# Designed miniproteins, single chains, continued (5), part 98

Each design is a single chain, and the fold is of that chain. pLDDT is the mean over its residues in the fold that is shown.

## One batch from the design tools (miniprotein)

Design m19402
Fold by ESMFold2-Fast:
Structure m19402 (fold): chain A 79 residues (1-79)
Amino acid sequence: ILERVREALRRARAEVERLRAAHPDLVSDEEAEEGVIETAAVRLAREGVPFREIARALTEVTGRRVSPQTVAEWARLAA
């Protein structure tokens, strides 16, 4: 799962960078980084990875604390 999480984060970062390039006045660096983590979590949830596993792997890979509840909220908002 860690390899899948790293790949999802790379793709999410490219996606967020494209959005920031189009709208550089809208998002802070901190908000952009949170957007990357959120985008990766939503992608993994769509692939059928359980919220608990996504939260654990994202926390380990990014060093930021991500809860399963936060992942579930992101997935619901993206649906």
Scores: mean pLDDT 73

Design m19403
Fold by ESMFold2-Fast:
Structure m19403 (fold): chain A 100 residues (1-100)
Amino acid sequence: SLDEQAKEELELALEDAIDTLEEALENPNMSEREKTIALFRLAASSTTLWLAYKRSTDEELKEKAKEAIELVKEAIEALKNNDMEKLKEVLEKLKKLKEE
């Protein structure tokens, strides 16, 4: 079903975003190239989450995708500003969202 496909896309995008943020937090002295790669990975996750949101007919799944999109946007801003404390907060919220 479209909802099963959307759920798979959501779970994959959340996992990719979480992995990206964990890698960034393990490397606080990230090079400009590494930062650019992390930003592109987060942008890709955001795109996958938007596809999940658009495909979903389940309101709960749509809201979860919408919340994930906002968290990924916040992560992108934090990473651009080298705000590692904010990045850690966003990571914990993404992990909680994945478990829900």
Scores: mean pLDDT 87

Design m19404
Fold by ESMFold2-Fast:
Structure m19404 (fold): chain A 85 residues (1-85)
Amino acid sequence: SEFDKLVKELEDLIRELERLAEQLREVDPETAEQLREYVKWAREKLEQAKEVSKTNPSIAIQRLKGLIGDLLGIIQGTRLLLQRL
């Protein structure tokens, strides 16, 4: 389903954020901690979207798309930061 594809995409992006946080842990600990907070936030939002999907799949899909967009922006900014370190 569309919902399942978006969940998979979001889970892949969360794993990428965790990877970037670990890569920054020693060189930029403050940014690494910020990325870990984004991981927690994204996981909470994903669980909320899963719950909403039981009663309103369209709203759940819209929320996942928004969250994916937010995480893509964070990942892109972090990758640009890493290229300069």
Scores: mean pLDDT 89

Design m19405
Fold by ESMFold2-Fast:
Structure m19405 (fold): chain A 91 residues (1-91)
Amino acid sequence: SVEEEIRRLGEELGLPEEKIEELIKYSPPESLELLLFQLKVAVEAKKTGDEEAIEKKYREKAEELEPKVEELAPVMREIYERGLAGEEIVR
């Protein structure tokens, strides 16, 4: 599933299990695919170190997902802000 792939990639990036579960919990289903894409790009960056190739892939995928990115971007920002606030308050 998308959630299982997010957990796998998050672990590969060295993210704490609690943080991975929070990202999944606070992301609506529509945002999970965008999160998965971002994690895949981050893992590839870590493995290859080729920033230009990664940037190109990111731009190509962003163009393909343009309507979804426009719709999901405000939701993802809100989720990240909620996560940051929760982390800051220790709740």
Scores: mean pLDDT 63

Design m19406
Fold by ESMFold2-Fast:
Structure m19406 (fold): chain A 85 residues (1-85)
Amino acid sequence: MEKERVEIIRDFTNRISELVKKAHEKIKNKTEEEQQKILDEISRLVREATRRFLQLLSEKTPDEFRIGADKLLEELEKEVEKILN
């Protein structure tokens, strides 16, 4: 059980890291002020997603946790894509 949760946490962390890295690459041609504003908004979304992820970790079975985590990541990726475009 703990092993399954650790795997979900690792996947979440890796996908957040890749998302942030992709965002940095996409905005590098913008002004410093625009970059900071975009990164601040993305950081806010990442913090909210992480808060909800930790809540799922404490309240749900591993299967429900995986489903909930995947949905949170899809929503986060969609919101970040909207900000970047």
Scores: mean pLDDT 80

Design m19407
Fold by ESMFold2-Fast:
Structure m19407 (fold): chain A 69 residues (1-69)
Amino acid sequence: GKDHNGKEVKLKHLTEEQYNELLELVEKISNPVIAAVARKEIEEMKKLGASDEDYKHVKESLEKLAKEE
């Protein structure tokens, strides 16, 4: 598969642990519209697979959103 930069990378299906971790971060997001969009992105990532780099970027973005008031 290819990452968001078009680089050929090995895509892995999210583990249940990784998937649950991302969902827990989404639940901490105060804005319900942003939380809904993030949840849809996580579901697509679960379905299609993700690179380790893409997973880390999504996790960092969700952690930042979860800290916003």
Scores: mean pLDDT 74

Design m19408
Fold by ESMFold2-Fast:
Structure m19408 (fold): chain A 58 residues (1-58)
Amino acid sequence: SDELYQKIKEHYTTVWKYSQKVADELAKAFLAGLQKDYEALSEHNVKAQKLLKEEKEK
């Protein structure tokens, strides 16, 4: 549900201090994992890692 997605995203921003963009991709990866969609899980994790690398330069 959208509610679970928002809670997971908020956890990543507040506890782990990730940006909203990184938290969005990590939340999508988490939800894909729950649905056993391992291709989507991998895709969103790769996007999160790319965003993290880009943000380290700011």
Scores: mean pLDDT 82

Design m19409
Fold by ESMFold2-Fast:
Structure m19409 (fold): chain A 78 residues (1-78)
Amino acid sequence: SAEEELARLEKLIEETLKEIEKLVKEGKVEEAKLLAEETIGLLEIRIAVARIAGDEELAERIEKLLEEFEKKVKEILA
């Protein structure tokens, strides 16, 4: 279901942000950037798939997750 997909994506984002923060603290900034880029790409694919399926509400909710993720990544990398 859409709710199950959103819950999985929210968990992925939370876990990925923790890993990005860990990589930055370890001085592995380029690895952190690559992980962020891979996650952004995955979220963009999920938005596109939702739109192709006609689920605009799901697409908009994933877009909001992507915006929050990008904002938090920018804060960690600053």
Scores: mean pLDDT 90

Design m19410
Fold by ESMFold2-Fast:
Structure m19410 (fold): chain A 65 residues (1-65)
Amino acid sequence: MSLEESLLALTEVEFSSRGEAEAMIRRAALDNGHELSDEEIAALADLLLTDREAFRAAVRELTAA
């Protein structure tokens, strides 16, 4: 599975906390060979919980290389 596919799959998950979202984003990135900063993970977790459309846009930009 690609980084894009792994991160976009998180939009289908219900999270009980921001920390859970951050942990799942970190794991998805690491499993695909990407090391994201704590700041990038926090920003993505905020978008995942508050604005899923902005999250999808951010994931596409991150993976477009």
Scores: mean pLDDT 80

Design m19411
Fold by ESMFold2-Fast:
Structure m19411 (fold): chain A 73 residues (1-73)
Amino acid sequence: SVVDELVEMLAGASLAPSSTGLQGTLDGEPVLVEPGLREPNRGKVNVLLRGQARSFEVEDPEAVVRELGRRLA
């Protein structure tokens, strides 16, 4: 699942809720995880990690971000 892929990719990250999703660090590098609530990102979870931006298509971006916060908090 996308949640399992993201948990693996973000393993060891220290993430906290933000106004737009989750933010924190992994190995001293910034991490941002944002649910796509509007076009062109609607239905996506966007992740910034080590200067790389990745997007994952999901049915419920808010639910995915919430589950990540639960597993990585």
Scores: mean pLDDT 80

Design m19412
Fold by ESMFold2-Fast:
Structure m19412 (fold): chain A 56 residues (1-56)
Amino acid sequence: SELDEIIEKAEKAIEEFKDNEVVLKALLHELQRLKEQLGKENKRIDELIEKVKSLL
């Protein structure tokens, strides 16, 4: 699905840019917006948000 593709790209970006605070902050903002747009809980998105926060 389109959502799964977006999540997979985010997972790869977090791993690639784990030491880049600017990119991680941008990814955090995008993931939070994606969560709001979905209007429902998604465990994978929540886990990625927490992972990015742990790297910041």
Scores: mean pLDDT 82

Design m19413
Fold by ESMFold2-Fast:
Structure m19413 (fold): chain A 98 residues (1-98)
Amino acid sequence: SAARREAARARLLEWARREAGLNEESVADLETLLDLLDDEAAAVAYLQTVLGLSEEQARLQVEYLRALLAAFESGDEAELRRVEEETEKRLLELRKKL
């Protein structure tokens, strides 16, 4: 439902502030990305422009955000934990390659 999707979005943004430690500017960027998720081309272009990501990296980020939003929408805490842990692991691996 629309109400469930809006609640999931609000929950994801709160998670980003509290658990991911994003500042308000980064949270605003994430909110803009969430608005663009239904248009993959627009979301990819935004990530390339704002974060300087390659097209491949931008597509992966859109995929991760969609999966994370779906996990929040499901209300399945085990699935949410799985997506969070996998995201943290991938960010750590990216940091090691830089």
Scores: mean pLDDT 74

Design m19414
Fold by ESMFold2-Fast:
Structure m19414 (fold): chain A 88 residues (1-88)
Amino acid sequence: MGAGAANAASGAHEAIVYARQGDHEAARRSMEGARKAIEAEAATMDAADAQLAAEYLQKALDAVREAGGNEEAIRAGEEAVKLAESLA
């Protein structure tokens, strides 16, 4: 996959780890970083990479919600998923 999708997957994984540790601010920043990585490659990202990014981000969003993530972390995850889905 391209750098945007790979960076989004990395950010999604970090968000899961931070959320499970109770660091919801770090989880929010990881989700925002993933969204920015997708935005940087939006014009060149293929549908398959966008689909994979959306799947990783959705799993991370679900994990943030299950870990009791705050509204800001959840919102950041929702924005990241929405952007990735819009490119798939």
Scores: mean pLDDT 81

Design m19415
Fold by ESMFold2-Fast:
Structure m19415 (fold): chain A 103 residues (1-103)
Amino acid sequence: EEVAADDDLEGHLRLAIKYAKKGIETKNPEYVKKAIEHLEKALSLIDLPPAEEFFYRLQLKVAKEYADKGTEEDIKQAAEIVISLALDLARKAGIELDVEPPF
């Protein structure tokens, strides 16, 4: 299992995308839940306006609800939310992620 340091914003974003993709590939909601944890850590490392942080946290709550349902379609939806948010957060932080969208 891969880990990132608590203060490694880029590492947490990369692991969020990696685990989200693994959740889709394995159809296992536990990997999407790990992706959500990494994205929550990434959010704690970046100073966003309160309204924007609220939006990201609301989307993460929606992703958790999908992951908790555990169907293949729900796992895919949760993973796509996480990947989309991670890429958007990386763009706002000036981090370039060389990842292909899994759409």
Scores: mean pLDDT 81

Design m19416
Fold by ESMFold2-Fast:
Structure m19416 (fold): chain A 62 residues (1-62)
Amino acid sequence: MEQARAVNAVADEAIEEAGKISPELAEAVEEVGTEAMDEISKGKKVTPEELRERIREAVAET
């Protein structure tokens, strides 16, 4: 579960960072992170890099 640990760490830090900027941004990032973690728990492979890309997109568009 190294992938899950790494992805969770990226998501947690990004959510905390986003929350310092705005609640809307934190919510969007949390949704992306939660979805990625849920997919991993269902046996799907999501890399930390993939999650970081999705977070970047959500942050940049807000």
Scores: mean pLDDT 76

Design m19417
Fold by ESMFold2-Fast:
Structure m19417 (fold): chain A 104 residues (1-104)
Amino acid sequence: DPRRQRVLDVLAALRIQDERLPLFPSPELIARIREQIERETTPEQFEHWAKLLDIALTLSEKGREGKLTPEELEEIQEQMKKLGKSMEDLYDVLAADHLVELAG
């Protein structure tokens, strides 16, 4: 699915865009992506995307401050992975109806 690939490309770009902290995307990049998604999705769809972006923002802020323990980092990464799987499941189910605008 080309739309699924675009979501994966966005997630990969979030990691690549901050060479100093490749696991922690910049707040500016997250804000830009959030604004684009908000314009291209329904409020219900945006709520699911916003959860992933909020986790990414929280991880970015804590990572930049160096305040995450290895255990806290693993926990947040696991939560992000679980939310990412939920978003993939939502993408696979709803792709035909409303996610075309996000990818197109």
Scores: mean pLDDT 57

Design m19418
Fold by ESMFold2-Fast:
Structure m19418 (fold): chain A 95 residues (1-95)
Amino acid sequence: SMDDELRDQILGILDQIVKLMGDFAKKDPSLQPLYDRMKQLRDQFPSLSPEQQRQAAKEVFDIGREVAKKMNDGGALGLIDLYQSGIDYLLDQLL
């Protein structure tokens, strides 16, 4: 269905952020706790209410920006901002 397609797109974007953070955690193991928290939020995401999904997405992107800033990666910051805008748009379509 269209709603299932929108949910799959949201999860796809979250998986791209998780993958990016996993690559950073491999380079700097001190980032592992932030990566683990992000994975926990991603794994819980499909079972959350719409309001909880918005809060979880916000926390995922806040963690992503913290990691990108610690890695001094401006390209990753820009990509995270783009992905957050995409998820916010898609979540609005599910209301």
Scores: mean pLDDT 87

Design m19419
Fold by ESMFold2-Fast:
Structure m19419 (fold): chain A 55 residues (1-55)
Amino acid sequence: SEAAAAVRASSEISLDSIDRLIEQARKEGDQDRVDRLLRVRDELVRVTQARLDRL
């Protein structure tokens, strides 16, 4: 559906942004920040899947 496509597109943009922040934190050696960003990423994936399951 168009709604599902929009949810996926929005999630892709957000995940791409988080992945860039994770890569930057890894390069800086900030493991605490990497761990926090990975948790945020996992939550975003979970929430996106739950939203798609409701459509």
Scores: mean pLDDT 86

Design m19420
Fold by ESMFold2-Fast:
Structure m19420 (fold): chain A 111 residues (1-111)
Amino acid sequence: GIKDQIEQLLAEIEKLIEELKKIAGDDPLIQQIVKTAERIVALIRQGLATISDPSRLQQIYQIAVDLKDILEEVLELAKQDLSDPEIISRLIGLQLRLIGLEIDLEQMLAE
């Protein structure tokens, strides 16, 4: 079912977060991206525990897909020179997209 698909995505996302910590865990911007991603994972898990509505679960699934896609792009950038202003600018853009996902989830889960 859709909850199992979201759980599989979360497992893949958690592997991406651990790889980011391994290759660039000392970089301050990567540390902020990882913290934001970990908060989004926690919010998705809260949604899985509290939401049974299929349409809302489909929205959570899409957020998990978007989170995975963003983290894959962050990982590819993290393999490059993190002192490069162009790489820093792209990572800032990806962090802003992650903050957007966090806000959307908080709004969805708020009463």
Scores: mean pLDDT 91

Design m19421
Fold by ESMFold2-Fast:
Structure m19421 (fold): chain A 96 residues (1-96)
Amino acid sequence: MELSKEAEELAKKAIEEMEKLAKEAEEGTAEEAKEKKEEIKALAEETVKKLREWAKEAKDEEVKQTLLAQAGRVESAAKAAIATADDALKKKEKEE
């Protein structure tokens, strides 16, 4: 129970931070959008890696499934945030 709850909290915080970075990419300069896009990628990779390592150590199938589901949720949110940051960057590079 504790590990599943910790995984949900970790995923939630990562998703909230990625959404914040995507918003900052939309509001900032082209240089900031590039920086925020790379920060989103790094945060997503570290969070997914941690959740997958916890899943490998989990002996309970339900806990393992919860950990992998949270990793998938982070990956999906990261793809959306990266797309938002990339679109913001392209728009800023076109109209400086």
Scores: mean pLDDT 82

Design m19422
Fold by ESMFold2-Fast:
Structure m19422 (fold): chain A 84 residues (1-84)
Amino acid sequence: PIPQELLDAIRAAVEAAFPELTVVSIERIEPSRPGGSELYRVTLRDAAGRERYAIVDVTRGTVSLYDEATGKWVTRAFDRSVLA
């Protein structure tokens, strides 16, 4: 299980980067190589109840939101100190 403190920190970082969205679930992505980035898949909902998807890179301090309209990822940085 993911520690509650880390879940709260990831939620805070994602909602600060995308304040119009609410975090629904957080799932750890297993790294393909030892020493790879610590990645989390985040499912979000907008005000209309539509699901969105984001990937949080805890190691690099980035959150990337999938934009269905363009088929591209929108990446924003966050302060890694909130994940300590």
Scores: mean pLDDT 76

Design m19423
Fold by ESMFold2-Fast:
Structure m19423 (fold): chain A 57 residues (1-57)
Amino acid sequence: TEGQKIGQIYMDIVRERARELGVQASPLLLLTEVARAEGISSSDLHKEVTEQAEKEL
């Protein structure tokens, strides 16, 4: 259940960043579009969001 909870927190963080940046995309593209808007790689954003999600458990 912790994995499912991390997944939910992860997506909530990505959606919050998208909202702050005015980014709108499907869930499958949302991380990539947020990373593009922030000027970082999708891999770097994924690591950052994953670490944040794990700390919120």
Scores: mean pLDDT 80

Design m19424
Fold by ESMFold2-Fast:
Structure m19424 (fold): chain A 97 residues (1-97)
Amino acid sequence: MVEELKELLEKNGSDPEVLEELLRRLEEAERTPEAEELRERLRRRLRRLAEEELARAESEAEREQIRRGLEAALLSLELLRLPELRELLRRLEEEEA
């Protein structure tokens, strides 16, 4: 999922069909106050997880991979619908418990 979105974004620089697909997905994204609250909670949690992973990273290449993974994950949150946002938050909370 994250890799597919990253590939789409990398092709975005010159392909109008890819841009139209991304815009369509962004327009279909649920922009209610509840969805934005869930996105903000997920952004905070993902940043915290990335900080913990960065602290454990032993090389600059590993740190760069973690930063790129965080950027892709944060972007993917903009495309998720309310049920998907709720499920993702629930799973992350269960893994931390």
Scores: mean pLDDT 68

Design m19425
Fold by ESMFold2-Fast:
Structure m19425 (fold): chain A 75 residues (1-75)
Amino acid sequence: SAEIRALRDRILELVRRMTEAKANPSEESLKELQKIKEELREIARQLEALGDTGGAQTARNLAELADKEIEKLKA
């Protein structure tokens, strides 16, 4: 599906942005990580609705990773 490919490509872009945010800790990077987490959760819901259970699980796992990175920056 073209939609599944587009969502999976978006996951890769969000992983790149998450890596950049982690490399430069700031209040702005913390807000960026929060946005990435929310977008990954939305992508997971869309992939699950499209029947891509594996892609949905990957997006959920990455959203949890983003949440842990947010906790580290707050500590």
Scores: mean pLDDT 88

Design m19426
Fold by ESMFold2-Fast:
Structure m19426 (fold): chain A 94 residues (1-94)
Amino acid sequence: EVVEFSEEEQKKIEIVNELLKEVEKKLGMKLKDLELEEAAKMLKFMAEKLGNEKAKELAEKALELVEKDPELALKYLEEAAKEIEKKIEELAKK
C-alpha cells in the first residue's frame, strides 16, 4: 500500500513541482502580461503528467477562451494550477 513511487519517481514529482511553482509565480506576478496560451499549454502538460483530469479540463477551457475572454481564461488557469498543486501535495505525502 505504501510502495507508490521509487526514488526516481519522487525526483520526477519534485521537478514537476518546481515547474508548477514557476507557473504560479508567472500567473501571480505577471497576470495581466501573460502569454495566456503558453501558460495554458504548460499547465495542460503538467496535468497530463500527473493524471489530473480536472486540471487538464481547466487548462483546455483556458486555451479555448484565450482569444474570446482572456480574463475568464486567467481564472481557469489559476484553478488548474491549484488543482495540480493539490495533486503534487498528495503524491509527496506518500
Scores: mean pLDDT 67

Design m19427
Fold by ESMFold2-Fast:
Structure m19427 (fold): chain A 68 residues (1-68)
Amino acid sequence: MSPEEKEIMRKAAELTNEENKKKGIPVTFEVDEEGNIVPKAGAGATGDQVHEAMKLAGERLKELREEA
């Protein structure tokens, strides 16, 4: 993965984490060494909350890629 693509992945994860925090969704995204966005479920996180958070991360990634 290119350095530019890794930067887009980090930005998408950060924006999604801010929105999840505002909504009280106990899911945090991390970017691994390969540049993949990995969901980390907190205590009490439901599968539905993880699914919604993943969808939001995908939407942010698509928006950022369209700007690049």
Scores: mean pLDDT 76

Design m19428
Fold by ESMFold2-Fast:
Structure m19428 (fold): chain A 86 residues (1-86)
Amino acid sequence: MTKEEWLARLPELRARLAEELEEARKNATPRVVAAAEASARLLLEGLEAYIRGEMTRAELAARQAALAAEWEPLVLEEVEAIEAAK
């Protein structure tokens, strides 16, 4: 698959992430949704850079891991807040 063919698939990935964010809005707070939206945007930017050859696979994986580490505490804080509200 060429670089152009991979870039042409990014709109499909964006549409899928948009659907997942809409489902998240039904079950999560605006804070968690905002973090997920920011993470999705950075992931898409990193993936485009990787496809263009501007980023290594290891750098992409490290960026994904960093985003997951940042997002996971926000989800845990939200769960704790829900438990406290019961």
Scores: mean pLDDT 71

Design m19429
Fold by ESMFold2-Fast:
Structure m19429 (fold): chain A 99 residues (1-99)
Amino acid sequence: MEEKKKKEEEIKELEEKEKELREKALLYESTSGIYQISAAVYRTAARILREKGDKLEEAKEFEELAREYEEKSKEYEEKAKELEKKAEEARKERKKLEE
């Protein structure tokens, strides 16, 4: 009886850990997406400025901002994948306790 109660507590802790890791991964994926959209906007703005030929320094600044946001997008995507892997590991440990 006591052994069963301890096992149920461990299962609950793993369920909570999996949920927290998945929620954090989703937040990082959303953040990555926002940086991707921002980068695309700056890339488009830079292209328009270059085509007009009168604001080449502003175009260069927007290209640099686009690169920074593209790098941030990739960083958050990689962090999201790491969190998803940790969530899957927590799920596997929970399944071992249930079986």
Scores: mean pLDDT 86

Design m19430
Fold by ESMFold2-Fast:
Structure m19430 (fold): chain A 79 residues (1-79)
Amino acid sequence: TTLGQQLEAALRAGDVERAVALVRELPEREIAGLPDPLGKIVAALRAGDTARARALLDENAASLSPTTREALVAVIDAL
C-alpha cells in the first residue's frame, strides 16, 4: 500500500489529522500518481497555494464523496 493510497483511505474515513500528516509527508512521485482532482489539490497544498487548492476542490466537488469533500476542506483549513 502506497502513502497515496493511505491518503485516499484517510480522506474517505474523514481522518483529517492523518490526512494532514500524509499531505506533508507524501513523496513528489506519489503526488504525481494520485487521481484527479486529488493530485492537483495536494500539489497546490504542498506549494503553499491554499487558494488554488480551494478553487480545485470547489470546481471538482461533484466528483468527490461528501466525506472526502468535507475532509479536504478541513485539511486545507489546517494547512
Scores: mean pLDDT 85

Design m19431
Fold by ESMFold2-Fast:
Structure m19431 (fold): chain A 96 residues (1-96)
Amino acid sequence: MNEIMALVGKGVIDVINSPTEEEREKKRKEAIEEIREAVNKHSEELIEEYSKKNGIGPLNEDERKQFIEEKVREAIEKFEEHVELSLKMKARRAAG
């Protein structure tokens, strides 16, 4: 299974289960760092998959950097969206 998606899921659980806002911020930062590291670790595989899927030739160094920075941003945005949704759902259940 995709390591990046597994880290997103784990990060969401760690954040929503944190009892204080300070601990929640700490877990959020830790999850973002782990996601960033995982995307960079799998950068060559992500670039190769993208190139094959879209029929694109090899990317130059600037294109590779921009692509990976975009993938990091997408993964972090997805993580933040899931955290916000999960917190809203938890608050709604507590209210009724």
Scores: mean pLDDT 79

Design m19432
Fold by ESMFold2-Fast:
Structure m19432 (fold): chain A 89 residues (1-89)
Amino acid sequence: AKEIFEELKEEIENSNEEDLKIFSIAILQASEPLSDEEIRKMLEVLGIEPTEENIKRIREIAEKLRELAKANESYVAELNQLLVKQYNK
């Protein structure tokens, strides 16, 4: 759990604006059962190319976030707080 948290934290800290938007959709997907079409529409609204690779990445990150939440719900809260800080730079 901690290793996954540190990995995701490092990815967010080194993320560009597009990556941060992908993480924000993944956080939503972790709590909501979004379809591929819904994820695609969110990517389009955020100005990101709705590729199968981006949809897959969102689903993979969301799965990691769900496992972190089961271990310690504060991990997801900390990652969301970091995401907000990085986006406002």
Scores: mean pLDDT 79

Design m19433
Fold by ESMFold2-Fast:
Structure m19433 (fold): chain A 73 residues (1-73)
Amino acid sequence: DESWQAVQQAQQLFASLSDDELAERTIRLLLEQGVSEGEARRVADWIRNPPSSFIGTLARNTAIGLLAGELLK
């Protein structure tokens, strides 16, 4: 399935980014989608300085999914 392969490739590209690069791209995307600056910054903070490994993994995976979805538009 070509759609599935494209999603996997996009996710791998973003998964290779540093936490700081991923956080910056996520802030930009959320602001473009109308999310408030305060909310966008909180999501970025969870990527850069997660309160737990679980929250860090969840924040990173969510950010990767969002960025991959936008890349495939």
Scores: mean pLDDT 78

Design m19434
Fold by ESMFold2-Fast:
Order: sequence, then structure tokens, then C-alpha cells
Structure m19434 (fold): chain A 71 residues (1-71)
Amino acid sequence: AIPPVSRERIRAALAFMSPEGKVLPTLDQLLTMLGLDPNSPAHRAALIAVADLDGDGRVSDAELRELLAEA
């Protein structure tokens, strides 16, 4: 089973790891902080599905900064 991933959980992790949003965590660091397995393609896909605001199948620094700014 994939642990629940929500925009609020991602924002909380980003705010904790990078409160000013100047140095963003890597996708692997964010997965680990959320209690996910960075070596699991399914866990990566679950995070991308929630964080991918543009629907391009990728998570950019801009998308992570926008999630942090929604606080």
C-alpha cells in the first residue's frame, strides 16, 4: 500500500526542510521526509501525481516553490 500523500503534507515537509524556499530538497529527500521509499517507482509516482501542478509528469523547483507559497 502507498502511504497517503497530500499537498498539505508536501507543503509541511517543504516548510520544515526549506522555510525560506531558497534551498529546496531533492525528490529523494522529500520522499524520505514523507515516509516514502525513494527507491520505489510507485512511491515516486504518487508524490509526482500530487506535486505535479502542470500535469507534465515531472516535479520542478517552480512547482515545489508554488506549493510552499500556498501556506
Scores: mean pLDDT 71

Design m19435
Fold by ESMFold2-Fast:
Structure m19435 (fold): chain A 86 residues (1-86)
Amino acid sequence: DELRNKALEYIEKAESYIKLAEQKLREGDYEAAKKYLDKAKEYLSKAREYANQLIRNGDFESAKEVQKKISEVEFQIQAVEVQLAK
């Protein structure tokens, strides 16, 4: 419960930083966009730690939910990174 909620909080923070990165990318501020993407990756890494702890505790259903959301956010990060590389 608490581990799942913490993972979801960190995923939400990562999503917020992705939106900030996308905004900076649209403004042509590539340096700020990169910094916000780095923050998104940092929070996503923390969410992954909680997902691993859920697995260790045998809470496979919560871990699966969290891992699915992490994968969705990883895809969003990759989409922004592709735009930054151009």
Scores: mean pLDDT 88

Design m19436
Fold by ESMFold2-Fast:
Structure m19436 (fold): chain A 92 residues (1-92)
Amino acid sequence: MTVTAVVEKDGEILEYRTVKVDTLEELKDFVREALERALKLGARLSIAVDYPGTEEEVREIEKMIIELAKEKGLKVVRSEIVGNRVYVEVEP
């Protein structure tokens, strides 16, 4: 699967990272790191995950990202699934 994280503050992209991960554990670690960076910077985070799985598996990825964001005290401002892509936006 491919994961993209964009950290943005005041209309400026501070960080843009795209990585290929082979496990849900690697995905979870990447998401946690991205969330922690966004929180530290007081910035908005956009996460996109392209997962070639079932509709159910894609929904589980969405729920996982939302749960991780909420655990960090971040506000989920947008969450959507389009095909095999999960898109989640969070703010401080």
Scores: mean pLDDT 86

